Designed miniproteins, single chains, continued (5). Designs and how they scored, part 80

Each design is a single chain, and the fold is of that chain. pLDDT is the mean over its residues in the fold that is shown.

## One batch from the design tools (miniprotein)

Design m18779
Fold by ESMFold2-Fast:
Structure m18779 (fold): chain A 93 residues (1-93)
Amino acid sequence: SKQEAMEELKKIFEETLEKMGELVRELDRAIANGDKAAVEQALARIQEVFDEAIKKLNEIKSKTTDPEVKKAIDEMIKRLQETLERLRARAAA
């Protein structure tokens, strides 16, 4: 159902934010310390979390015919991509 799909999207989003919170703190610490190797490692782990989330979102999108669910998924993927780009820019600054 639409409700079940929307609940699954919320779960994926919340789990992704929890994983990201820890990794962003690790990234910020690495940047503050000037540890280039730790920055690269943190960014690689952030990329893996986002890739997994996007994969799960696309799997739900492929199984739904509801245009509102598809739109919600597209908006979530866009937000994840924009967040990753901002984190990469922050690491390069």
Scores: mean pLDDT 85

Design m18780
Fold by ESMFold2-Fast:
Structure m18780 (fold): chain A 93 residues (1-93)
Amino acid sequence: MSITVPVFDPTASITIQGLLLISLSAEAQVLLSYLKKLGAPQEKIEEIEKRIDELVKQAHAALQAGDTAKFAAVMEEMNKLIQEMIAEAQELS
């Protein structure tokens, strides 16, 4: 585990990773609700919902396994999805 927090207790890094997952997941859900309000196609909404669910599952699995590299990769995918949703919202607005 890399030192991302200047502490003696390595469990702090797991807590920070968990908070990051919660924050990005919340952001994705808020954007999904916004896209629904903007009238995004149901097919697009279903695709995004499925991607959010799969990424959250993969992130939890990576955290439980202590796989920091996989967790980072999943968070990168979540961030890409968030940017994709923002672009969609701008197109619909």
Scores: mean pLDDT 76

Design m18781
Fold by ESMFold2-Fast:
Structure m18781 (fold): chain A 59 residues (1-59)
Amino acid sequence: SKLEEIEKRLKEAEERLKRVQEQLASMTDPVLQRVAQAEIDRLNSEIEKLKTEIEKLKE
């Protein structure tokens, strides 16, 4: 179902976010830190959109 597909995408995005956050914590290169932060910001936006879409489908 569409709900199951979006829930799977949410889980994958949350797992990716955790991984990037863990990588950022060990990074010493400021260029790589900036790239990692941009990815974190992107993933947070994606997670918010997916959560909103799940709420709409549960109505």
Scores: mean pLDDT 86

Design m18782
Fold by ESMFold2-Fast:
Structure m18782 (fold): chain A 71 residues (1-71)
Amino acid sequence: ATPQQKAALLLQLCEEQKCYPNKTHFLELVNLLKLNADLQKQLECQLALKASTQGWTLCDDAKFKKLKSAL
């Protein structure tokens, strides 16, 4: 999978769970998926936009573990 596809998958999984990772967890996922700085910034902006417009909550540890396992 391309880095763009990995970023898109993470965004999709967050949308399905209606949650977004905290800053520390987000950076862990960026490192796991080996996203470059450009993709990281684009994904951060998309997550912030969807979270604010759709009322997503912060991921708890269980939801974050599920996100990480699905990637």
Scores: mean pLDDT 83

Design m18783
Fold by ESMFold2-Fast:
Structure m18783 (fold): chain A 80 residues (1-80)
Amino acid sequence: MEGLKKDFKENGKLYAEQAIRIAQEAAEGLRSGSITVSQGASKRTAAMILLSLVPDEYEKLKEEARKQIREVDKLIDEKK
């Protein structure tokens, strides 16, 4: 709907940047051992929720967020 699309357009970049940041923090925390696998999974879920709010016009930022989330998933799997 037009009103919702306008809000996502204005805030979509911020949501994408937040998703990237949270996923990067999760990956770094998992590599350093400063967070648990459970904490990493929670941050990964938060990043996925934020990414779901990002419109397709930010495809480059969405791909960067997906790349960071895949890195978190890889680190979680390596610790099982």
Scores: mean pLDDT 79

Design m18784
Fold by ESMFold2-Fast:
Structure m18784 (fold): chain A 75 residues (1-75)
Amino acid sequence: SMEEIRRLYEEISRLARKIDELRERYKQLSLDPSKQQELERVQQEIRRLQAKARELARRLAELVGTETMYIPLVE
């Protein structure tokens, strides 16, 4: 349904924004050797969110078709 497609797109968009925020934090933390444990936690969280985004993108692709869909996390 259109509502389901919209909900999936919204969730993927939120995950994309969160991943971008975490990537910026990762870059900042990577400049400080004392923050290695925090860096590893951020990297693990990024990987977790990327995995979730891929599953949601798979579901969205099945509903709308891949050629008309733009998902930055899947590209």
Scores: mean pLDDT 79

Design m18785
Fold by ESMFold2-Fast:
Structure m18785 (fold): chain A 63 residues (1-63)
Amino acid sequence: LAIPALIKLLQDEDPNVRRNAALALGNLGNKIYESGQADYAIKLLVKLLKDTDENVRNAAAYA
């Protein structure tokens, strides 16, 4: 799994892509910390909590 690629997808123009990326990162859990990118991933997930799309906000809340 390419955690950097999933982090990129959190900034995609398609809200379905952002939602799926947030859910995938949530499912990875501890592996995000092991990747050394946890701080950046968490910062982007926090931004998605204020996303314009409600489904994206809900997915970020599960992560």
Scores: mean pLDDT 74

Design m18786
Fold by ESMFold2-Fast:
Structure m18786 (fold): chain A 99 residues (1-99)
Amino acid sequence: SAEVEAAMAALLARAEEVLAKPEVTEGELVLVATALSSVAVWHALNGRPAPERLLALLERLRELDPALAEVVEEAFGVRTEEEAEAIVERLRPRAEAAA
């Protein structure tokens, strides 16, 4: 749907905005990882190829936090809702620590 595409575009735009900052906080890195993982999960579960914009942002995240980038990379391999929930659970401790 156009609404889902707009929501995903907004998540990628927010990630770009955060990663363009000269200094990125721990909370902002977790926000980026969460946004990119959400977009990756949606594409994987719908059998859609990952957009180039997402891949470029993943490489920028990898330069700043390789561990968070690894979680996002796993999201591309998601095949079930249970596997998608596992990605959220992997991000939860970092999100709670950053709050």
Scores: mean pLDDT 85

Design m18787
Fold by ESMFold2-Fast:
Structure m18787 (fold): chain A 93 residues (1-93)
Amino acid sequence: KPSQEEIDAEVYATLAIIYAHLGIEAAKRGDYESAVESFEKAADVARKAAQLGLPGAEETARLFEQAIDYARKGDVEKAIEYAEKALDHLAAG
């Protein structure tokens, strides 16, 4: 049975997925302010999952930080690309 730390890490990973999708949809609409906010929340909860020992979550947080940088520059294609890379990395770990 999972430990409390494993459960908490799973909850943070799930929140990262939700926030990443909210950020991607905001970016697609040209709402870069909401995209940045959502990706910042995704990066924060991914880092919390990493602190709880989830493998790959630290790299996932870094990929969301790249998505934030591109969203701030208005580079929709790269912002979405890096958010999707972060999601793929989290799913593979």
Scores: mean pLDDT 85

Design m18788
Fold by ESMFold2-Fast:
Structure m18788 (fold): chain A 97 residues (1-97)
Amino acid sequence: MEEELKEKLKAIGAEFTARVAAGDLAGALRLLRDVLLPLAYEKGLITEEELKRLEEEIDALLTLIEDPEAGREKLLELGYPEEEVEEALRLIREHLA
């Protein structure tokens, strides 16, 4: 890995872990979408197709946290089984409670 990439990934990982530990799951997901995914694409670690799919998945999860009903519909539209969407909602509630 380039030293610059290694330093950036280490900083992103530390910030992600800190946000999750603080109960800021939405902030952790935004870090992945807005910082990690663009960096991975820029460095050729993921394809443009993978970038778009991962962005859509993270946006659906963010919507699920902010508006559970809208997020549920979006995840179902993306092809996730209803049982998996319900389990994701349960885990989010347990983590944030």
Scores: mean pLDDT 77

Design m18789
Fold by ESMFold2-Fast:
Structure m18789 (fold): chain A 86 residues (1-86)
Amino acid sequence: SLEERKEELLERAERLEEEWRRLKEEAYEKNASYIVLARLLAAESTIYLAKRLVEKGTEKQIELAEENLRVAEELLRDLKEEIEKQ
């Protein structure tokens, strides 16, 4: 159902917010580059947009939320690898 999809996407967004928070702390501890910090900000904005789209709740907005969460997952994966190398 649409309601179940919304709940799953919000849980997914919350997990990504926790991952983002952990990566941000590690980035600061490691004195990560300005580019890494800018990409962390982009990931945060993408997660925020996804949550807003879920709240609005039309089928098309839910599809866009799913896509934004996928993009955020890829951004955080790349950031994790880059931060771990520093």
Scores: mean pLDDT 86

Design m18790
Fold by ESMFold2-Fast:
Structure m18790 (fold): chain A 101 residues (1-101)
Amino acid sequence: MKKREIEAEIEKAMAILHAWALSLFESDEEIIEWLKSLGVSEEAAKYIVEKLKNSDELTRGYILMLVSQKPPKSVEEAEKIWEEAEKKVEEIKAIEEEKKK
């Protein structure tokens, strides 16, 4: 297995773990307060919660992972997190498709 393939598997596992952790919250308000505790602005936290509702499990995990690494201070920064998460998910899916045959 190539180094990039191993890194992709680790990133995917970490994203799934973050998505699972999100399932422990009872409400959108709890997610917003948790994001604010990480240093996310209130407006960015609200934007992220709306994106999480409309995302698949892997994308949700990447959003949370990226947010924890660099908490967005504005909606514009949160939009960049969303774009990066989508690109990461596409990259991981492409690597997984290459591994099938």
Scores: mean pLDDT 75

Design m18791
Fold by ESMFold2-Fast:
Structure m18791 (fold): chain A 91 residues (1-91)
Amino acid sequence: SIKESVLKTVELAAKALFNGAKTKEALQALRAMMRLAGEIKTLDKEEVEEKLKEILEDPEKAEEILEKAIERLSEVLGVPREELYEARKKG
């Protein structure tokens, strides 16, 4: 389901941001959350990777990005915030 895919994406993004996950799936999930948060507006791969490195080294920005992405997912897709926050904790 869309909901299950969204929750897994949030979990994988949180693993990348807070627990050092470097798998392709976790980094793709993180890039998706960064786009939802409005942090990435470019399609340039070098700019995307530079932003990714900056966010991985800044815990305050990492938390802000994940919060903004969760809010957007709840608003646009109607996924309950509580379930999105639970997925974040699993990361």
Scores: mean pLDDT 80

Design m18792
Fold by ESMFold2-Fast:
Structure m18792 (fold): chain A 68 residues (1-68)
Amino acid sequence: MEEIRKFFEDYIKEKNLTPEERARLEAFLRWAIERGLSLEQVKDEYKRLEKELKINEANKPALDARLA
């Protein structure tokens, strides 16, 4: 958990995310922690989610449902 939080805190700081992007990332982190994902699984899921958003913007409602 702590390593996952540290990784994404550094990511947020370096990427200078917007408030909306930050809120979404925090929702993803809560979702991942609740499901007990490892740091490596969290990294893979986040990369996949970000790629899906860029490639399949039309499926955004389905992705939002996964984070709820």
Scores: mean pLDDT 65

Design m18793
Fold by ESMFold2-Fast:
Parts: structure tokens; C-alpha cells; sequence
Structure m18793 (fold): chain A 94 residues (1-94)
């Protein structure tokens, strides 16, 4: 669906883990697979709070200026690549 094409490259504006906002964390959507529900964020840094099993909420903005709320659970973290993979539960336009 068109959402996967729109979301790849979207800028991470805000990120929360277990209800706490991560200040100073910026990044982009590196990939999204709508068949598996897996979305990967590439971040400027990976705080210790970003761990598998944690609930995550992200606000992202596309190049067109459209904003989306992404809700999911962290499935994996790659600290060397600064990538967080999220099992997406819901995506809402803002």
C-alpha cells in the first residue's frame, strides 16, 4: 500500500518509550514492510531505554509535510547501525 512508500525517509520528530519521551533523539524511517508490520528507524543515538519488548510511539513527518503517529513494540535493536526495528500495531495520520 502507498503508506510504505510515504513513510520511508520520513523524519522522526518525537519518540516515546514506555510513555517517556526521548529528548534529543532524531532520525528517519529506514524501511517499512506492511506484510510483516516491521518498521525500522535509523536514529542519531540509541538510549539504554530502547530495548526489545518495550512499547514505542513515534511521530514522523514525510517530505510532503504529512505527519503520522506510529505505535508498536520494539522487536530488535542494532546499536552499531543505530537501528531500532518496531513491530507496528497501528499507524494514524495526524
Amino acid sequence: MSQSELLVGARVLRLWVDGEELEGVTGRVASYNPETGELTLELNRIPDSLKPGKKVVAVVETAAGERYLIIGTISSVDREKREVTIDVKAIFPL
Scores: mean pLDDT 84

Design m18794
Fold by ESMFold2-Fast:
Structure m18794 (fold): chain A 76 residues (1-76)
Amino acid sequence: MELVEEFKRAAERLAALVREVLAAGEASPEQRAEIRELAERAEALFEEVKAAGDEEAVRELLEHAGRLQAELAALA
């Protein structure tokens, strides 16, 4: 499923960036912009996956998304 693959790529990139930013204690404007863009894209793709009824994949992705949201909130 194309949108699930897109979501996984966005989420993995987002997680890596967030971890690097938190470890460094600060984010560049480019990193913050990329994180926000990836978060928005991941959220949109996640809603489409939910609509498709793929509950098993969605559950795993939901846990990842929840952790990423908590980390993103620390950067806001």
Scores: mean pLDDT 72

Design m18795
Fold by ESMFold2-Fast:
Structure m18795 (fold): chain A 73 residues (1-73)
Amino acid sequence: MEVLEKIVELLRAGDVEGALRLLDENISKLTKEQLQKLIEEARKIIFDPNATPEQREAAEAVAKYLEKKIQEM
């Protein structure tokens, strides 16, 4: 699904608002496995010492949102 790739690109751009908007618009179309994969990608950014503050903020926001959504599935 192309949406996952777009969300990862927004995370790497540090676009918190864009990533959360795209995710919210598409959350009902994503499987639990796809959400788990996005959490893994976000965690890679959070734990990357070369990530910018904006990239970490976007990744942390997305990971928190997705963890809550998975608990509801």
Scores: mean pLDDT 82

Design m18796
Fold by ESMFold2-Fast:
Structure m18796 (fold): chain A 59 residues (1-59)
Amino acid sequence: SAVEDRIRALIAEAKAAGLTAAATNGQTALDMGRRRGLSDDQLQQMLKQTESLIASQRK
């Protein structure tokens, strides 16, 4: 799905930037989505939460 592809891209970018914690966060969201069979809408909510956390931590 487009949302899963975006999460994978975020994980790859975080790894390339050496942001291990951000990469782990993205991987956890993807794994949780698969375990619970979450819809793209639910994955989108998790993606927004992760982006919000990254934005709030960035200074």
Scores: mean pLDDT 71

Design m18797
Fold by ESMFold2-Fast:
Structure m18797 (fold): chain A 71 residues (1-71)
Amino acid sequence: MLTDEELERLLDPDGSGTITREQAKAILERILGKPLTDEELAELDPDGSGTVTFDELLAFIGKKIEEEKKK
């Protein structure tokens, strides 16, 4: 179970409303317990900017958690 402090740190560690693709990848790999594929990284960063918004990160996490639960 994540504390409020851990959740805030994961979602907005810099207070910028965005995180780097590498940070998002690390968070997702930790949550899912597996490495991300290149295809999953492309879904995570559709802008190709090297940064991920919280909305994109949360949507991706929700999608991947549902996929893992259905296996």
Scores: mean pLDDT 69

Design m18798
Fold by ESMFold2-Fast:
Structure m18798 (fold): chain A 86 residues (1-86)
Amino acid sequence: SLKEQIQETLARLREAIEARDVAAALEELDKLGELLNQLRLKGETGARIGELLQQLRALIEARDFASALAVLDELEALLNEIFDSL
């Protein structure tokens, strides 16, 4: 399912960030963005996801992996709320 693909990609993104692998983290982040776009989220929720994805990219590129993990935790919490409401 789309939810399972998103959860698997989140897990791989977390692993890449924990491994401090910028290239792998950015690849998984791009895949995550494509999957999240398929949810067709609009308005404030869609905008917030976009902001978190942009923030994650900037932190990964800056090699600020600790802050990237914190933002990933926030994104995962938001996505869990969305999935519980669907």
Scores: mean pLDDT 88

Design m18799
Fold by ESMFold2-Fast:
Structure m18799 (fold): chain A 73 residues (1-73)
Amino acid sequence: MIDPALFDELVDVGVQELSEAVAIVATQNELRRAKAAGDEEKAAHYERVLKEEQSRLDTLQAEGDALEARLAA
């Protein structure tokens, strides 16, 4: 029997992962524009934002993996 609360948490994590993936794509586009314009300060800013967004996505993926393991038990 699948725990409905764990399944709902997995769905919520999946929605957050999708949202973060969209944010990453938007930040990558801004980074490309900054680099193309030679704006080193903006490029450095978006590189920091991208690193933070990637870190959040990694955390969400780890949470999803843990929830999937709990559902499989």
Scores: mean pLDDT 84

Design m18800
Fold by ESMFold2-Fast:
Structure m18800 (fold): chain A 65 residues (1-65)
Amino acid sequence: GPAAEAAARAALAGDAEAAARGAKQIVLDGTPSNEVDDALARAVALGGSAEAAARGGRAMKEAGG
């Protein structure tokens, strides 16, 4: 969805901090974490920042538990 796409765009841009903040907010807004994980993985596959994707994943885990 649009929120997962926003997280993917942040990761693709290489902004690890923005990706982490976006992913955390998306999970808090009720988007399934697996949808965000898939979007971040696709962004990395397209040449995005692995660091941004990792920061996003950690932020989602902290937000969800």
Scores: mean pLDDT 62

Design m18801
Fold by ESMFold2-Fast:
Structure m18801 (fold): chain A 98 residues (1-98)
Amino acid sequence: MEKEKAIEYLREAIKVLEEAAKKYSQDPSVSAKRKAKFYESTIKALREALEYVEKGDLEKAIEIAEGVRNTLKSSSDPEFQKAAELVEKAIEYLKKAL
């Protein structure tokens, strides 16, 4: 079902970002700490989108996911690009479930 596929893609995007965040959280540099905070905020937003999917508020879930996708796509970071592609696939399935 489309909703289940959207949940799978959102969870995979979160996993990609969590693995990247873990790498930067161990680096003592100010730049790495700033990047880790950015990963933490995008992960939080995607978890929020998941909660709205679970509640059946697909329009709100799409709104949050589109915001995250646009933020991730603005980065040249390959992990952000991969996460953006996964979020975009989730958005496609959420729109089909509407």
Scores: mean pLDDT 82

Design m18802
Fold by ESMFold2-Fast:
Structure m18802 (fold): chain A 91 residues (1-91)
Amino acid sequence: SKLEEIKRLIGLVLRAIGAVLDGDKEELRESLEEIGELTVKLAEEKGDEDSKKKAKELKEEGLKAIDEGDLEKALEKVKELARLGFELLDK
């Protein structure tokens, strides 16, 4: 349901925030992977190829930020993926 997808997006953002506060790169990576996969799935279900491409790019940028030790930048990518997910659910 739309409500369950909204709840999942919020939960993943909260997990990512917690991971940044704890310096937990692995938890942040897992949260980013899951929110990226969810947002790609939502874009695919809506037939939105531009949003699907954007979700993949945001996930790759976030993973690169984690590898570079920029956890705040990775969190920004998680938040951007969540915003895109909420936009897709509003269609």
Scores: mean pLDDT 88

Design m18803
Fold by ESMFold2-Fast:
Structure m18803 (fold): chain A 119 residues (1-119)
Amino acid sequence: SSDINEFLQDATNPNRDNSSPKDDLLSAARFAGQKLTDDQINQYLAHPTDLRSSIARQIRLQDLINGLRSQGVQVTQEGDIYRVTHNGQTFYLGEANGIPLIANTKEDLEKAIERVKKK
């Protein structure tokens, strides 16, 4: 479908600004077909960290993996990390503190996990 192809192009784009897990959460919400309510948007504008945490808890890594697999995308588990391959492009999925994370390389994903994990 067009939605999965857009998600995969965004996830594998080397010019994508992956500097924050926030963008990954919003992309994951869009892929999961989840729409934010007016109340959630208002909460985000008033308290962005609270809404972000709520969105993260709603979007589980396993739901993203199941969605990708249902569209015929190959997803291989490598410990706590998942390698995704589609049309010759590869990216990696993981999770820290209930937040799904996406990166173009395994090393970048491991660094993102470390940044999100609380001590």
Scores: mean pLDDT 61

Design m18804
Fold by ESMFold2-Fast:
Structure m18804 (fold): chain A 55 residues (1-55)
Amino acid sequence: KTVTLGDGTELDVEKVKQLSKQPLVQLKESKAVFSEEGVQEALKLGIEFEYEVLK
């Protein structure tokens, strides 16, 4: 599973997990779960993803 950056670069979910130890992005097992704030920040950074949003 990967997250796509705005320039088309794909990041491994494990890399995202290490970068997202902050509350903006949380990874659960095999899915990346973004908080409402995390979704907004990811969009500002140009990150595109097909993962579940934490509500």
Scores: mean pLDDT 49

Design m18805
Fold by ESMFold2-Fast:
Structure m18805 (fold): chain A 72 residues (1-72)
Amino acid sequence: SLEETKEELKALLIEAGFDEETAEEILRRIESALRNGDSATLREIVEELVAKGVDGEKLNRLLTRLHIEISS
């Protein structure tokens, strides 16, 4: 579900060292970029997160799932 995917993404961000407020703000930015088809902003967010230690494979898997759920 959308809610479960968002919780898993938030958990991934917290495990990478982000606090809960920052993780929620990043998640809002990601959701906004996906809903608006803003691929440039999404790419910048992904690059920043990977540079800060977020697992790129898990991140891409969750973002793909989130995009499908938002588009449904």
Scores: mean pLDDT 84

Design m18806
Fold by ESMFold2-Fast:
Structure m18806 (fold): chain A 55 residues (1-55)
Amino acid sequence: SKEELIELLKKIPVDEAAKALGVPKQTVEDILSGKLTITAPEEFIKEAIEKLKSI
């Protein structure tokens, strides 16, 4: 879920999360600060969660 993704992002260093997801560090920071809303389909959110869990 979107909430699970955000909780994982809070526990992982921003640099590591950004590398795992293949996004800019600023994107991770904006998600965590609430400046950017996650609008991706649930299947992509699940893939992101699995990538973060593999760190």
Scores: mean pLDDT 76

Design m18807
Fold by ESMFold2-Fast:
Structure m18807 (fold): chain A 75 residues (1-75)
Amino acid sequence: TAAEAALKAAIAAAKAGDVEAALRALQSAYNHVLATLPDSVAEPVLAALEKAARALKAGDLEAAIEHARQALSLV
């Protein structure tokens, strides 16, 4: 899905240390999740995306990758 592709891009960018690209990819994943999933399924995915974004802003790339992988497992 488009959300899966965006999450994979976010993980790849985070592994490369590209925080800006990773945040952009997470925003893309957020938009696709809102557009395609029912609210009850979207809520835990969006929560994982928010945790990934917070970790990226804190400079914790490993935590960001882990939360993004959790979001990917829910989509």
Scores: mean pLDDT 84

Design m18808
Fold by ESMFold2-Fast:
Structure m18808 (fold): chain A 61 residues (1-61)
Amino acid sequence: SDAEALNQKMADASAYGHALAEARKLIDAGAPLAEVEKVAEKASPENAAKVIAEARKRIAE
């Protein structure tokens, strides 16, 4: 259970990281925000807004 709990946390972090990387790729390729939202939502609804905000911030900056 201890190892499983740690693996679960790592899986969540991995999903978030994957969503961020995919969002960046899509934006760099000129994809619309709708595509970014689909990728973020697929990873985690709770993290979707954060992924989108980070992606928008990176473009604006």
Scores: mean pLDDT 71

Design m18809
Fold by ESMFold2-Fast:
Structure m18809 (fold): chain A 76 residues (1-76)
Amino acid sequence: ALSEEELEELKKIAENTDFSKLEPPFSKLSEEDQRKLAAAMVLGELKLDEEKAKKFREEWLKGWGVSEAEFNKVLA
């Protein structure tokens, strides 16, 4: 479970991210940008157009290039 402090940090990350500028393949983004996507997903604030949402889902099902430990920190 996320602490209140962790949730506030995720909100700051998501708020400061322009998702319209993130282009697939998302698995090839920097670790920082992949964490921003994960943070917005956890908060239910991830807003992508239909084509980007399709690519995000395909890459999510196949796994990210993000380290498992780092991804789990954002989602736990």
Scores: mean pLDDT 62

Design m18810
Fold by ESMFold2-Fast:
Structure m18810 (fold): chain A 65 residues (1-65)
Amino acid sequence: SLEDEIDAAMATIQLAVLGVDASVSIEDGNLIVEFHNASKELQEEAKKELEKVGKKLGLKKVIFK
């Protein structure tokens, strides 16, 4: 849906701001994030920021792979 596209775009922008290499998708109202080359410290920072984004966007859950 258009809402899912917007939600994925917002998460992608946040990851880009943090310099995090990750894939993003929306599945059944959940934000799915798969990290590729981020350090553990950068992953933890991204998790905190994406949880905030997910809450603001009204998503059910943020799932990290």
Scores: mean pLDDT 83

Design m18811
Fold by ESMFold2-Fast:
Structure m18811 (fold): chain A 90 residues (1-90)
Amino acid sequence: SEVEELKRQVTDIIMKAKMIRLAEGEPQDKVVQETNELMKLFFGASQGDQSALEQFKQKMDAIAARNPSMAEDMAEAQAKVEQIMQLGRE
């Protein structure tokens, strides 16, 4: 389904961001913890949790602010999560 494809694309973006941050020398424990938090918020947003969506967007914006090269990927992930919520069915 379109929802499952969007979920896969968001997961791919989050995992790509994790790999880039690790390659750039960010501490592994912090990157893993933040990635796990993002995945949890993404799961909540995909279930219709508006608060989880807002927190997800805030964390993605914070990552983009620290690494501008990831800004487009972070924005794309946010847009795809909003689209998942608009489709409203899983």
Scores: mean pLDDT 85

Design m18812
Fold by ESMFold2-Fast:
Structure m18812 (fold): chain A 68 residues (1-68)
Amino acid sequence: SLDDLLAQLRATMQQVMASQDDPERQAALMAEMQRLWDQYLAAAREQGVLDEAQARATRIMDDVIRSS
């Protein structure tokens, strides 16, 4: 589901933020985040909720960055 993909995106982004001192690990996690993001957008387009899904993801990502 979109919620499951979004939860995975949030968790991966938190791991990216936690890996700032390990650039190789951070790069691998960023690649995984990109893969999950592409899946999330594709699923949102298919369901006709792209704008709402992007707004929700942006809010969650901003929250993660602000709490880091």
Scores: mean pLDDT 82

Design m18813
Fold by ESMFold2-Fast:
Structure m18813 (fold): chain A 88 residues (1-88)
Amino acid sequence: SSLDKLRKRIEDLRRRAERLRAEHGDVLTPAERADLRNAERMIRLAEEYLEEAEKTGDEKKFLLAQVFLIMAGSGLFVIERRIARKAA
């Protein structure tokens, strides 16, 4: 289902954020740490809106969950690319 796909996406993004923190936390700049915290916040908001959408069937909350996941994914991608450039 669409809900199952979003739940798996939340789990994937959460694992990516946790990996960045665990493996690269000590080498992140203050700006990159702030970007990571913002991505983690977007993941939490997506999870909250998805839970509300599941309980109420509210399409607007489902769309908000998707928007926050897109924002979180984009933020994590930018951090991952910056780290890759530093490692080279």
Scores: mean pLDDT 86

